# Designed miniproteins, single chains, continued (2): the designs that were tried, part 105

Each design is a single chain, and the fold is of that chain. pLDDT is the mean over its residues in the fold that is shown.

## One batch from the design tools (miniprotein)

Design m7637
Fold by ESMFold2-Fast:
Structure m7637 (fold): chain A 90 residues (1-90)
Amino acid sequence: MELSRTPVSLESIKLVIKAGDAVLEGDKEAAEKYLEEFAKLSPENAEDVREVLERVAKLVEEGRLSEAVALLVGYILDLIGNQVDAELGL
């Protein structure tokens, strides 16, 4: 599975968290705004983030909120892990 192509900055990860929170609350306009800002900082990862957020949104629309949260949290933890590894030079 290709979860990230390039390690993203902590600033970019914060935008993914904000976009994901907006999707979980059903605020698609706020989610799109945060995704647009993410794409400016990390264009190579923007499509992967968009796909994950679209899948989270679909799960929310289907009433599968626990699965939506699990998918989003898992993805964010992967992004954080990749950033930590890059910062530690590992």
Scores: mean pLDDT 77

Design m7638
Fold by ESMFold2-Fast:
Structure m7638 (fold): chain A 100 residues (1-100)
Amino acid sequence: MLSKDEQLKKAREEIVRETAERMVKAGVPEELAERIRERVIAAKTPFEAALKIAEAAEELAKLGYKEGVKYLKEGAERMSKATGGAYSFAAAQAEELLEE
């Protein structure tokens, strides 16, 4: 009943919501996790959403929230699986931030 684009948007909303909840549980401030969720959900395309995830991972890494970066990576991997790889670069960037 939903278009392919609507189905992908709902999948993104679900994954991002779960990721934000996991980040808060791991010690990321609720306001920061919610801001990240809002920015990713507001993205007009999968590519824009992936860019917002990459930006969020860099922000969390700078603040020392390594577990938050890990959950963003896992979220990007889940979204990439759903979208045929559209989020794979965001997952790769988050992984690099966890090592450096």
Scores: mean pLDDT 79

Design m7639
Fold by ESMFold2-Fast:
Structure m7639 (fold): chain A 74 residues (1-74)
Amino acid sequence: SELLKELEEAKKKVDELMEKAKDDPALKAELEGLKGYIDTVIHELETGELSPELAQVLLKNIKEQIKKIEEKIK
């Protein structure tokens, strides 16, 4: 699934940002929360509790949140 692949790529990006934010407890907590949210979206998409159409909307929001956090690290 392209959606699953993109969600896994978003999760990997969050892991990379967590390494960069290791000395910032507030950003680390925000990234940990986002990672947990991505894991929930992946799980619900796999179990069928989440439609692919809704997952696409959530993926867009996840990508926007990652971008905002990345700008705080720069």
Scores: mean pLDDT 86

Design m7640
Fold by ESMFold2-Fast:
Structure m7640 (fold): chain A 97 residues (1-97)
Amino acid sequence: MSKEEFDAEVLGALALMIAAIAKRILEDPNVKVSEEELVEMVRKIGELAKELAKRGFTDLVEQVIAALEDLRDLAKKRGMTNVAEEAEKVIKEIKEL
């Protein structure tokens, strides 16, 4: 594995870890987190995915998009409109790269 490939795997792992944390928050009705905090998490996931896309790591980008789509659907189910809209916006921006 090259250093570039290793760095990409770390960025992908970070994006998926943030997505997993956000998913746990959305799935747990006892955890109260503001939509603003979840929107920031979605934006950070998107930033990492865009960096991976620019570097050509398509398979990692596809995994992160799938995680963002899951977060979008969970946010819609919870009535968190701002989180769902930010996830959809970020997904679109990544796919346009």
Scores: mean pLDDT 86

Design m7641
Fold by ESMFold2-Fast:
Order: sequence, then C-alpha cells, then structure tokens
Structure m7641 (fold): chain A 90 residues (1-90)
Amino acid sequence: MKQATVDIPKGTTVREAVEKALKALGLEPTEILDITAVTRPDGRHEIVVLTEKAVVKITLEKPVPGVKHNQRLSPDFVLPQDAVATATEL
C-alpha cells in the first residue's frame, strides 16, 4: 500500500488537511465519506477520515478539549493545534 505523511499547521480545517495528504500521496481530491475522532490510550486524539481511495489519519500532539471518543466531526472542523496527517491508499 502507498502511504504519505504531511505536517498540518494549526488553524487548518479537516478538509484542507485531507486534501494536502491526498496530494502528497499523488491522489486528486475526493469526497470525504466519514470523519471520526478517536481517543488513543495516551489521551491524544486521532481524526480518522475515510475517502473513496484512501484513509487519512490526523494525529494531534495533545488532547482536544470537548471532543469525545467516536465523535463524528465536520470537514469544516478547525484543528486547534499543529498535527500530522498520514494518507494510506485503499
């Protein structure tokens, strides 16, 4: 499977982060099918984005206040901190 990782600056939307990660993977922008926040055992949040051609995982260094485990997020959700997005081709 092909994989690409990109740095995402604070203030980027989930949609913009996904587009940047897909571009790094060599894929055109595709429709976002689902966005779910996952709380890791260490308390950090990972945002898992499903598209037709790739899964994008946005890893945050610190927990996001008010975000719950398995919460569905909007593509317009603004990242409150610097993050890393990893796109994996399906």
Scores: mean pLDDT 81

Design m7642
Fold by ESMFold2-Fast:
Structure m7642 (fold): chain A 67 residues (1-67)
Amino acid sequence: MFTLTEEEKKLVDEAINYLKKIYPEKKVRELSWEDFAEIAEKLGRPEMAEVFRKLAERNRQFKALLE
């Protein structure tokens, strides 16, 4: 797993709580950061979407290093 800044961590926590409420049948932990970005846009939170897209890119780099 990659490291998150304090601001990113707060945005992620807030978005996860909202996503669990809207998509209870989908396991939030199974969603990719790209999925979070799309949902954040639908929630009218473009700032969160940008953060999630950057996290997706960072996560890809981390995964490539691991495997």
Scores: mean pLDDT 68

Design m7643
Fold by ESMFold2-Fast:
Structure m7643 (fold): chain A 94 residues (1-94)
Amino acid sequence: REARQAALEEAARLARETLERIGELVSPEVYEEMLRTLERATAAGRAAEDGVAHLLAGLHEIAELARQSGPEGERAVELVRETARRVAELFRAL
């Protein structure tokens, strides 16, 4: 409902901010794939009743892409993991 949709939009904003921070830690190709993954996850979340599950799945996919980016990818994985935790906490507060 409205509170869950507001939480989904806030979660998507947090995820976008995280991608901006990790853009320098990964290759441009990986970054573009991360952006596409977030867009797909957010769109699926908006269309579904359980939007948080779709966004968390998207964040896990982004973390996997980051892990494949070499040593700098480990920092990107940590930032994505922190964001996934914050997203989960946001929906637990509902």
Scores: mean pLDDT 80

Design m7644
Fold by ESMFold2-Fast:
Structure m7644 (fold): chain A 55 residues (1-55)
Amino acid sequence: MISAYEGGLLAGGIASTKGGEIGRNFALEIGKRHGIKATGKGSAEMAGNTANLGA
């Protein structure tokens, strides 16, 4: 009954290991760039929702 879970966990572990170094470099770039993008997106989305809802 745990065969599917075992396969899923193993695949997840392999994915984490494969992206170890790439994940490190990517996390640093995403952290800074995504942070700014997320902030801008949040503000824009709130403004859009307010306008569409008519406040």
Scores: mean pLDDT 51

Design m7645
Fold by ESMFold2-Fast:
Structure m7645 (fold): chain A 95 residues (1-95)
Amino acid sequence: EKVEEARKHIEEAIKDLEKAIESLKQGNVDEALRYAEKALTHLRKARELVPNEDIDKAIKHAERAVQALRDGNVEEAIKHFEEALKYAKKALEKL
């Protein structure tokens, strides 16, 4: 079922977002970007399977976190990754 496949993608995205935040706390920007890219891939696949506003918000915040990292703003990136994580978890609760 598409819903169950979307749930698995969101669960993987949650894990990748948590790893991105942890990598930034350890000073590993390149590793955080790698995990952010994986999280975005999973969130976009979930969105294709099940249209959901909380998935869209999670994607938007993850994209803003990546842009903040490109701008050298680690604090802003962590804030946006935490918001992305919040919305990914909300999406999972509603599926």
Scores: mean pLDDT 90

Design m7646
Fold by ESMFold2-Fast:
Structure m7646 (fold): chain A 108 residues (1-108)
Amino acid sequence: SLDLLLRVIGQVLRAIGAILDLELAIEKGDVEAALKAIDELEEISKELYELAKKEPSLIPIVKSALEQIKAALEKAIKEEKDPKVLAKAKEALATIDKILAELDKMMK
């Protein structure tokens, strides 16, 4: 329980860093940095989902983190003009929406 909680906290901190990296990359027009940040956010989202499956009591914390990642990707989609970054962000958003739906089923 404590080990899994600390792992979730570690992934949440990584997500905050990757969100800031994404916002900075978009502001600077750095396509490669934006793609890297989106890849990291998608990987963090998948790791958070695996942790929630191991300990369902952590679902509320995991959902909160995923909703924050979702908000960052939705903001990126509104602000970004590069078609590669837009496509990547939309794909990551679809993956996160699927994870959130699965977590909602586990909370019933």
Scores: mean pLDDT 89

Design m7647
Fold by ESMFold2-Fast:
Structure m7647 (fold): chain A 59 residues (1-59)
Amino acid sequence: SADLERSGRAAAEAAAKGDVAAALAGAHQIGMLGPDTERLLAAARAGDAEAVREAAEAG
């Protein structure tokens, strides 16, 4: 859905800027829980925008 695409992109963009809190909020909104959320968080902390995008798309 368009809403899920928007939320996933927003989470990836927030993580690319190093905004871990915004990235987490976006992941929560698209229903990413457990290992997928942890993967997104780890990528965000590392500043790996590509890994963040991949994790968001997987969730």
Scores: mean pLDDT 65

Design m7648
Fold by ESMFold2-Fast:
Structure m7648 (fold): chain A 72 residues (1-72)
Amino acid sequence: MTDRANAAYEEVKGASEEEIRERIATASPEERGLYAGGLDMIATSLMGDLSDLSTIKTLLELSTEALRKSLA
């Protein structure tokens, strides 16, 4: 479990918005939940830098979309 969560975090940390959207679209509900967690962690890590507000907004929106699709 921990290794899968770490892999999902590393995958989204280095990915473009387009790659993240594709991974969410092709992922299982369980994997979408892991991606949502990874994206939320990245957004939280950027909260100290106001210049990244647009990036934080996008990451939180992607995290929410991944979570929504994991619950459908």
Scores: mean pLDDT 70

Design m7649
Fold by ESMFold2-Fast:
Structure m7649 (fold): chain A 67 residues (1-67)
Amino acid sequence: SLLDEQFDKADEKILEIAKNMTPEEVKALAEEFRRLAESARKVGNDELAQRYEDLAKKLEEIAKEKE
């Protein structure tokens, strides 16, 4: 869908920025997205929570690859 495409583009930009960050900065960013996912889940927005959790996992992978 159009929304999925927009989220994919946003994720791609965030991941590009993350590649230029330190591992510590990327881990901090992933933690922020995990908090956002938890908040979305508590409000019952499972779709948004899933998006944030997926992004956090990708950021965690980038941080690990920078080791």
Scores: mean pLDDT 79

Design m7650
Fold by ESMFold2-Fast:
Structure m7650 (fold): chain A 58 residues (1-58)
Amino acid sequence: GLYSGEEVAELGLRDGSAAGAALVTSGGGTPQQARDVAEAAMAGDLERAREAAERGGA
């Protein structure tokens, strides 16, 4: 994808978990990976969100 996992995770936390999840999906991630990013962002766990986004290929 165009974004690093860290960038996607930060966008998800800053602009809402839905935005981060959408970026993972747009970058070729699966809906399940997008959900994991959203869940981590909602929990405020930036590191977990970053790891999930990286697995999603964002």
Scores: mean pLDDT 64

Design m7651
Fold by ESMFold2-Fast:
Structure m7651 (fold): chain A 80 residues (1-80)
Amino acid sequence: SKEKLEELLQEIEDLALEVIRAARAGDVEKAREKLRELERKVEELIKLMEEEGVPQEKIDEFRRQAQGIIERARELIEQA
């Protein structure tokens, strides 16, 4: 179960990089698809963190950081 959390975190990091690369390349369609996948994986990770008993403070911190990245990615896509 902890391994599932680590796996999802890695998937989220990889997806975030894919969104940034696609947006910078002007591939708006791919960037939007990857951003939607990123948003889904972030919510999945938050749910698992809650189920695993991760402290609420750490979950809230992660949520804030993830939302900041998502908002910045949306802005890049709109400008691409």
Scores: mean pLDDT 83

Design m7652
Fold by ESMFold2-Fast:
Structure m7652 (fold): chain A 90 residues (1-90)
Amino acid sequence: GEKLVEAIKAGDREAAGKVAEELLKRAPEDPEEVARAFRRAADTARKLGDVGMTISFLLGLSEVRRIAGDLESAERLEKEAKELAEKALK
């Protein structure tokens, strides 16, 4: 989780994307660890005011929940990401 948060704080979108991709590959084996990393990433991006990264990490977290079989949480996270995107258009 630390490397992802550090990349986000540095504004390094390429590094953040690579770390997120590696974490997502581990989701079938460690879904709760990967979910915590994506949640921390989304919270960090939100605190920095980066709406685009916040949406991307919420969608990543949704995919982790789908891989874990938690469809209800996945749908809730997708809805939150959609509402953030709609609010950003104001």
Scores: mean pLDDT 82

Design m7653
Fold by ESMFold2-Fast:
Structure m7653 (fold): chain A 78 residues (1-78)
Amino acid sequence: GMEDAEKAEELRKEILEILLSTPDEERVQKIVDFLKDVPFEVAVGALSVLATHYLFEGNGETARILNEALIILEKQHL
């Protein structure tokens, strides 16, 4: 619903803030730590949307960081 879309947008904004304000070596872990208390489906949705966006814009390095966070969250969910 609309509330879910608003929550997803807020999560994407927070992930973007982490990407902009955090040193490269800490970005993956800080994203994982931020999303660990978020429902798994919502967290992976937000990461997938952002990873696709940055890959489309030619920013493969940022897309890789987002994908690494996604893989870690998937392992923790198992």
Scores: mean pLDDT 79

Design m7654
Fold by ESMFold2-Fast:
Structure m7654 (fold): chain A 78 residues (1-78)
Amino acid sequence: AALANLKAGIEAYNNKNYDAAITNFKKAIAIQTKIDPTSILVAGALNAISSALSQLGKSNLATSFQNQATSIFNDFLA
């Protein structure tokens, strides 16, 4: 389920449908956080949302999502 939503988000992003990309990445996060909120899949989806938000010109919000992704990734590497 989470992987299917990640794939749909990537396809939407590649088609420059950033709103649909964000929606699908958020669905992937919602599924994965019930299993493991610190997983690299959650970090990856947060990073992808950040990228999509940057494409929409929402740089402050994009930075917030990027910081969340970085925090999870650093905890995983520790």
Scores: mean pLDDT 80

Design m7655
Fold by ESMFold2-Fast:
Structure m7655 (fold): chain A 86 residues (1-86)
Amino acid sequence: GTQELLQRFDDKYREEFEELLAKMEKEGLSEEEKEEKVLEFLREIAEKEKDPYAAALVELEELRRSTDDEELIRKKIEEAVAKLNE
């Protein structure tokens, strides 16, 4: 699921992600602003590092913003995990 993608991502970028979270807390950002900052961070890693896990997380987050269909989201997460394990 999403936790498996996050775990693989966190293993590579844990320190950078924790630094981003600390910065957002210091700035007192809203939940919507925090989500946008996280998405920007993931997009930058996906583009700069060509990281397939970051790219998958961006795609899943964009899907979640476009639909409330939890079954569709779950299916797409499973497809992304399966593709990354190939």
Scores: mean pLDDT 70

Design m7656
Fold by ESMFold2-Fast:
Structure m7656 (fold): chain A 84 residues (1-84)
Amino acid sequence: SFREMGAAAGLSQEEIDAIIHEFEGLSQGKGVITREDLFEAAKLAGASEEGAEATLAALDKDGDGVVTWEELIESAVEELKKRA
């Protein structure tokens, strides 16, 4: 499950809940977040397309054009390491 993967990566339950909420909102049940999903979210939020591209580039570490749950968890772990 998403919760088990997040816990295995060393995330707290609160961090996992926040990431699950974001992932489910963006993925719309597809199990991945696409470039189009990020651009649609940016458009609805009144944010820039440049910001959406930067987000995709930061999260899509293997360059397959989609963000998986694994990539999102890995990004969250990297942000936590920057704070330590």
Scores: mean pLDDT 71

Design m7657
Fold by ESMFold2-Fast:
Structure m7657 (fold): chain A 91 residues (1-91)
Amino acid sequence: SLPSLEELRELAEKLIQAIRDGADPETIVQLLEEFKEALRRLGLPDEVIASVDAAIERVRQRDKLTPEERDALISMVRAALEVAELLLEQR
């Protein structure tokens, strides 16, 4: 079955909280991959999926994220969620 918008929101909040709490890059990558899969199954635009892929690649190459990198990741997650909410609320 397709994930619900509520499931996507829960994944986004969990991911944002992990980023804020300074979770290790491996944990952040795992949560980003779960978030990406939910977006893909919901049929979000390729540009949104590509943004998450780019974030996963950057995080995988880091021993530790800077505050600026954490802020950028949170902004990306929030933007992807906003696009999903707008598209799914109209269906």
Scores: mean pLDDT 84

Design m7658
Fold by ESMFold2-Fast:
Structure m7658 (fold): chain A 115 residues (1-115)
Amino acid sequence: SLAARLEAGRAFVRELEARGLARVEVEGNTITITTNGDERLVEAVRTAGEILEELGLAEVEIEGNTFVITFNGEPGLGTLTPEERLGLLGLLVREALKGREAARAALEEVLELLR
């Protein structure tokens, strides 16, 4: 279910924070992720952000190890709460660790469930 996938994404984000791999802040439509500099995690966050930007769902700003992801006017995501958007981002980052194609497929599946 959509709820289960988004909760899994949130759990993944909380695991990253618990392990000291990232710090995550949510402010309205903006999610800020600061990584510990792990190259695989940096690349996964970058990949997730690029996929969201390519579909017009978010704008991404990068400052060193900090990614500021601002969701655009909520096209197709307007029914998601800030916490559910965090879950989506977490899901995409987790799947991006497996590869860009896995992250893209996960986003497409979530968008279909939001119809």
Scores: mean pLDDT 84

Design m7659
Fold by ESMFold2-Fast:
Structure m7659 (fold): chain A 64 residues (1-64)
Amino acid sequence: MSDAEIDKINKAAAAVYQAGKAVGLPEEGKKKALEIANFGLESGDAKAAEEKAKKAIEELKKKA
């Protein structure tokens, strides 16, 4: 995996973590962010990790 792909995965996870904080669900946001980072790094698929992050952000916004 390239450094650019690792950076994309880290940014996707960070976006989920920030979304959780913004909607008052910081612990759930942190949990989802760790799941996305782990999935992206294990699968080697930065695009799939980004898509998973988008869904997690939508779920966090709906729960708030």
Scores: mean pLDDT 81

Design m7660
Fold by ESMFold2-Fast:
Structure m7660 (fold): chain A 60 residues (1-60)
Amino acid sequence: MSELEKLFKKLKELSKEAEKLIIDYYNSPRTKENIEEFNKQLKKIEEEAEKIEKEIEKLL
C-alpha cells in the first residue's frame, strides 16, 4: 500500500469513528458532561483529520 493509500485509509477510519461517536451520543442522556465530552472527542477527530489532509496535500 502506498503512503497516500495509507493516509486515505486513516481518514476513512476517522470518519467511521466520528459516525460511531455521533450514534453513541444520540443514545446517551443529554447531560452537560455528555455534551462536553462529545464536543471534545469530535474536535479531536476533526483535528486529526485536518492533520492527515495536510499530509495528503503535500504528497499531491
Scores: mean pLDDT 82

Design m7661
Fold by ESMFold2-Fast:
Structure m7661 (fold): chain A 117 residues (1-117)
Amino acid sequence: LAERLRALLRELERLVEKLLEAKDTDREEALRIARELVARMATLATLVIGAADALGDEETRARALALLQEVVELELRLEEAVAAGDWEAVDAEIERLLELAREVAELARETIAKLEA
């Protein structure tokens, strides 16, 4: 489980770097990367929930569930903004996504540390 979390965390960090490069230069590429990042964040948060259950860590579980809900809500807002052609809203959701990715990554690192203790 710790190795799966690390592999996904590395993929998440790579996608964050790519999104930061693309977001001001290539809208189509930024949107493609943002969608991949949403999927990876949802998967990582779900695995953190499973790890927290195995550890009996209710605090980590609650935090992961809250982050997963924020990821789902952001995906809905992002797709609504894209469908409306509201590029200001798309850009704002991408910035919120980058912030949320940092929180998911931090929780994943903490969870990995607990699994290895």
Scores: mean pLDDT 87

Design m7662
Fold by ESMFold2-Fast:
Structure m7662 (fold): chain A 78 residues (1-78)
Amino acid sequence: AAATAATLVARMRAAREAGKDYVEIPLSLLPSKEAARQLLDALREMGAPDELIEKTEKGIKEGKKVYLPVLDGDASSL
């Protein structure tokens, strides 16, 4: 949902301002387990580090949270 995406973006911005390489997103903020799997697939497609992919996969398996890379760039570079 659009509201969920906005929440994820806000958490990403907060992590970036804190100088973190990744941000933790609770699975409760995702609309479904399917959405969490789609995020994992998107991380693989964008070439996220293997360490981050493994952490995200483990978080999904445990039903707790996912880890997303802090994106550095403006909307025009995506």
Scores: mean pLDDT 68

Design m7663
Fold by ESMFold2-Fast:
Structure m7663 (fold): chain A 89 residues (1-89)
Amino acid sequence: SEQVEKRLAEEKEIVKPVVELIEKNNFPEEVLLEIEEKALEEMKPEVEKAQKEVEEKGLSEEEKYEKVRELRKKFVEKFKKLLEEEAKK
């Protein structure tokens, strides 16, 4: 994929803030993976909707960029919230 390197760099940046929550609460990796998978599943309908809009409406590159940025923000917010809830228990 032409965007693989950029995606990996962005993924590392996204994960970096939540790593501190993990280290502070000493979450095992298995719990982390479960929470991440849950966040991804919760995002799946929004991702599918955005992909359909891109395909059907013929969005510009700028509009596509905005859609991707919005989805990433929502994912980070959901992932962080789930980690914070796990930390309380």
Scores: mean pLDDT 75

Design m7664
Fold by ESMFold2-Fast:
Structure m7664 (fold): chain A 87 residues (1-87)
Amino acid sequence: SLEALQARLEARRTSEEIGKKAREIADKYTQEAVDLAKAATSPEEKDRIIEELAQKARDEVVKLDPSMKGEAEAFAQAVRDRVRAAL
């Protein structure tokens, strides 16, 4: 039916917007973690910063959509990996 098609299009639009916001959250926390980690004076401080910002990215993605808990863990790992690659 037309109503079913409209519902599917709305669901796709919502998923695309949520996905974009989740990527923006990951990018934001990656940049913040890189800047803070570069200013850090010890390996222990760098590790603490990376983990803190990765967890913030996870929490913000879960807050955006609780059904994305699995994807949020992947975004947290991406933050860790990208920050370490940038250092």
Scores: mean pLDDT 83

Design m7665
Fold by ESMFold2-Fast:
Structure m7665 (fold): chain A 100 residues (1-100)
Amino acid sequence: SKKNKILQEIADLVNEALGEMYEAVKAGDFEKAEKIIEEAVARLAELLKQLSPKEVEEIKRELIELIDLKIERMTPEQKEVATKLKEALRRMAEEVLKKL
């Protein structure tokens, strides 16, 4: 379904962003990590515009859960940046939901 395709694209986006942030943080490149967060949030906003308010609410919950599962094995420094991504994605989903 179109919904399942968009949900998969969002999951892929979050996994890709977390992987790129992981590499940037390991290299000590925190500027690059912040840019990855900004780009992921912008791409998420475009995907969320294609969904209903109910679907956005479902995704908000699933995104938080996905990120929490991924951070379990991270270093403290990597967890800090992953938490910033989690907060940015949650805030963007909430802002989109309020406008719909």
Scores: mean pLDDT 77

Design m7666
Fold by ESMFold2-Fast:
Structure m7666 (fold): chain A 89 residues (1-89)
Amino acid sequence: SEEEKKLLEEGREKQKELLAEMDAEVAAMTDEQLQQVIRDVVDQLIAKAGVSDAEREEIRKATAEVEADLTRGQARAALYSKRLLDEAE
């Protein structure tokens, strides 16, 4: 629908602005700082979600893989996730 197309376009513009801000921030960071951001996001998610031991192990496994293959794109996604978590609750 026309309403849906308008919402999608507004969403794309907002996402573009947020990603540009995140890209600038990530570009200034060292690899160690990027790893710290990922760890902080994971710790925040664990603390807020009240996850089971099995879920905690899955999260730790995923973060270990991310730390081994760290990319600026992954760090940007982590920063974006952190902002959404902070904005929500």
Scores: mean pLDDT 69

Design m7667
Fold by ESMFold2-Fast:
Structure m7667 (fold): chain A 55 residues (1-55)
Amino acid sequence: SDEEIRKAVNEMTPEEQREIARAVKAARDAGLTPDQIRELIREVVERHKARRAAA
């Protein structure tokens, strides 16, 4: 759900949250669907988690 995605985002750093916010704004301005935006957010969240796990 959108709430689950927002929960995950809230656990991220302010910089990571800002990157997600910019990506969402760009996707929305490009006319992407809510489902496409959710997938984009999920991918960014996973990428940041993987990056931190590797550090």
Scores: mean pLDDT 75

Design m7668
Fold by ESMFold2-Fast:
Structure m7668 (fold): chain A 69 residues (1-69)
Amino acid sequence: MSRGEQHALRGFLALDRGDLEEARRHVEESFREEGPDHPLVLLVMARVYEALGDDERAAELRRRAEESS
């Protein structure tokens, strides 16, 4: 896996543990490394923002992931 994909996975694992702050940090780092159109990163970001209560941004990120796949 790329370094960005590894950060996305760490963000997902932090989210699973309930650590929303750590999850967001890892996902933002992954976004910086992979760029805005990587499907895996977009899906993990969508999941994190949904957990944070930002459903609108989560929906937009999921739509972009589908368009990028």
Scores: mean pLDDT 74

Design m7669
Fold by ESMFold2-Fast:
Parts: sequence; C-alpha cells; structure tokens
Structure m7669 (fold): chain A 93 residues (1-93)
Amino acid sequence: NSEEVQRITADLIDYVHYRYGVSPSLVEESATHLAQIIVEEKVDLDKFGAILNFRSTELQFVEKKTRREAALALFQPGQPEHDELVKYIKKLK
C-alpha cells in the first residue's frame, strides 16, 4: 500500500545518502519506483538487500566505479544497471 511504499522509499533514500553520500533528490524518483515494485511483487527484503549489496560491490571492485557512481548506476532510471536490478528483484518472491 501507499504507506508501505513511502516507508521503503525513505529507507532506500537514507541508505544511499548515508552510505554513498548521494543527495536524496537524485535518487528519490527511482527509490519510489523500486519501493513500489518491492510492495507489488511482495519481494523478500533480505534477498533484495543481498542482491543490492552484491551489485554495488561488483560495480565498485570489478567495474572500478566510485562509491557514488555505483549508487547512481543502481538508482537512476535509464541506467542499464538499474534496469537489470529491477529485473532481478521481480524474481525475488
């Protein structure tokens, strides 16, 4: 529901802001979109967290992205990494 989407959105924004130093305004739209998918598809949050951490680590250490670039790639609509994350989380029921 709307309240659950708002809570997950706030948690994702806080995570990206405090962990990666990215401004909330840059990720608010995509965080809201991800939260909507998580609620609608009843995604397992532990599995989602594991996938998010795995992809963030891979982007930083394999693809040599900075912490901020990895966060923006995962949380910006239109980025291939974001689109791939959306595909993965829809399978986490």
Scores: mean pLDDT 76

Design m7670
Fold by ESMFold2-Fast:
Structure m7670 (fold): chain A 99 residues (1-99)
Amino acid sequence: MRRKLVEEYLRELERLMRELGLPEEDRRIILTAFRSAVEIVPEMSEEELERLKRLAEEGIERIARARELGERAAAQVAVATALRLIGEAEQLRLERERK
């Protein structure tokens, strides 16, 4: 796993979430899920890691929009985004185990 690239992406995701005004709890959920996803597939390629980061960014934008409906709606989207990141990593792991 490319540790330096992972740390860079985590910083970029945290910056994006802070700029969009996401609360600390939602930021923690997303960052924890991204780290866990990377740990599921330690041999993840730079392309696969970039795709995972893109999914996180899409989720962050959805959380920001859901905040207009309330904090609970935003938290639900944050959890859904976390589950999607983990699911994507699990799918990548299964595909690699077949090779």
Scores: mean pLDDT 83

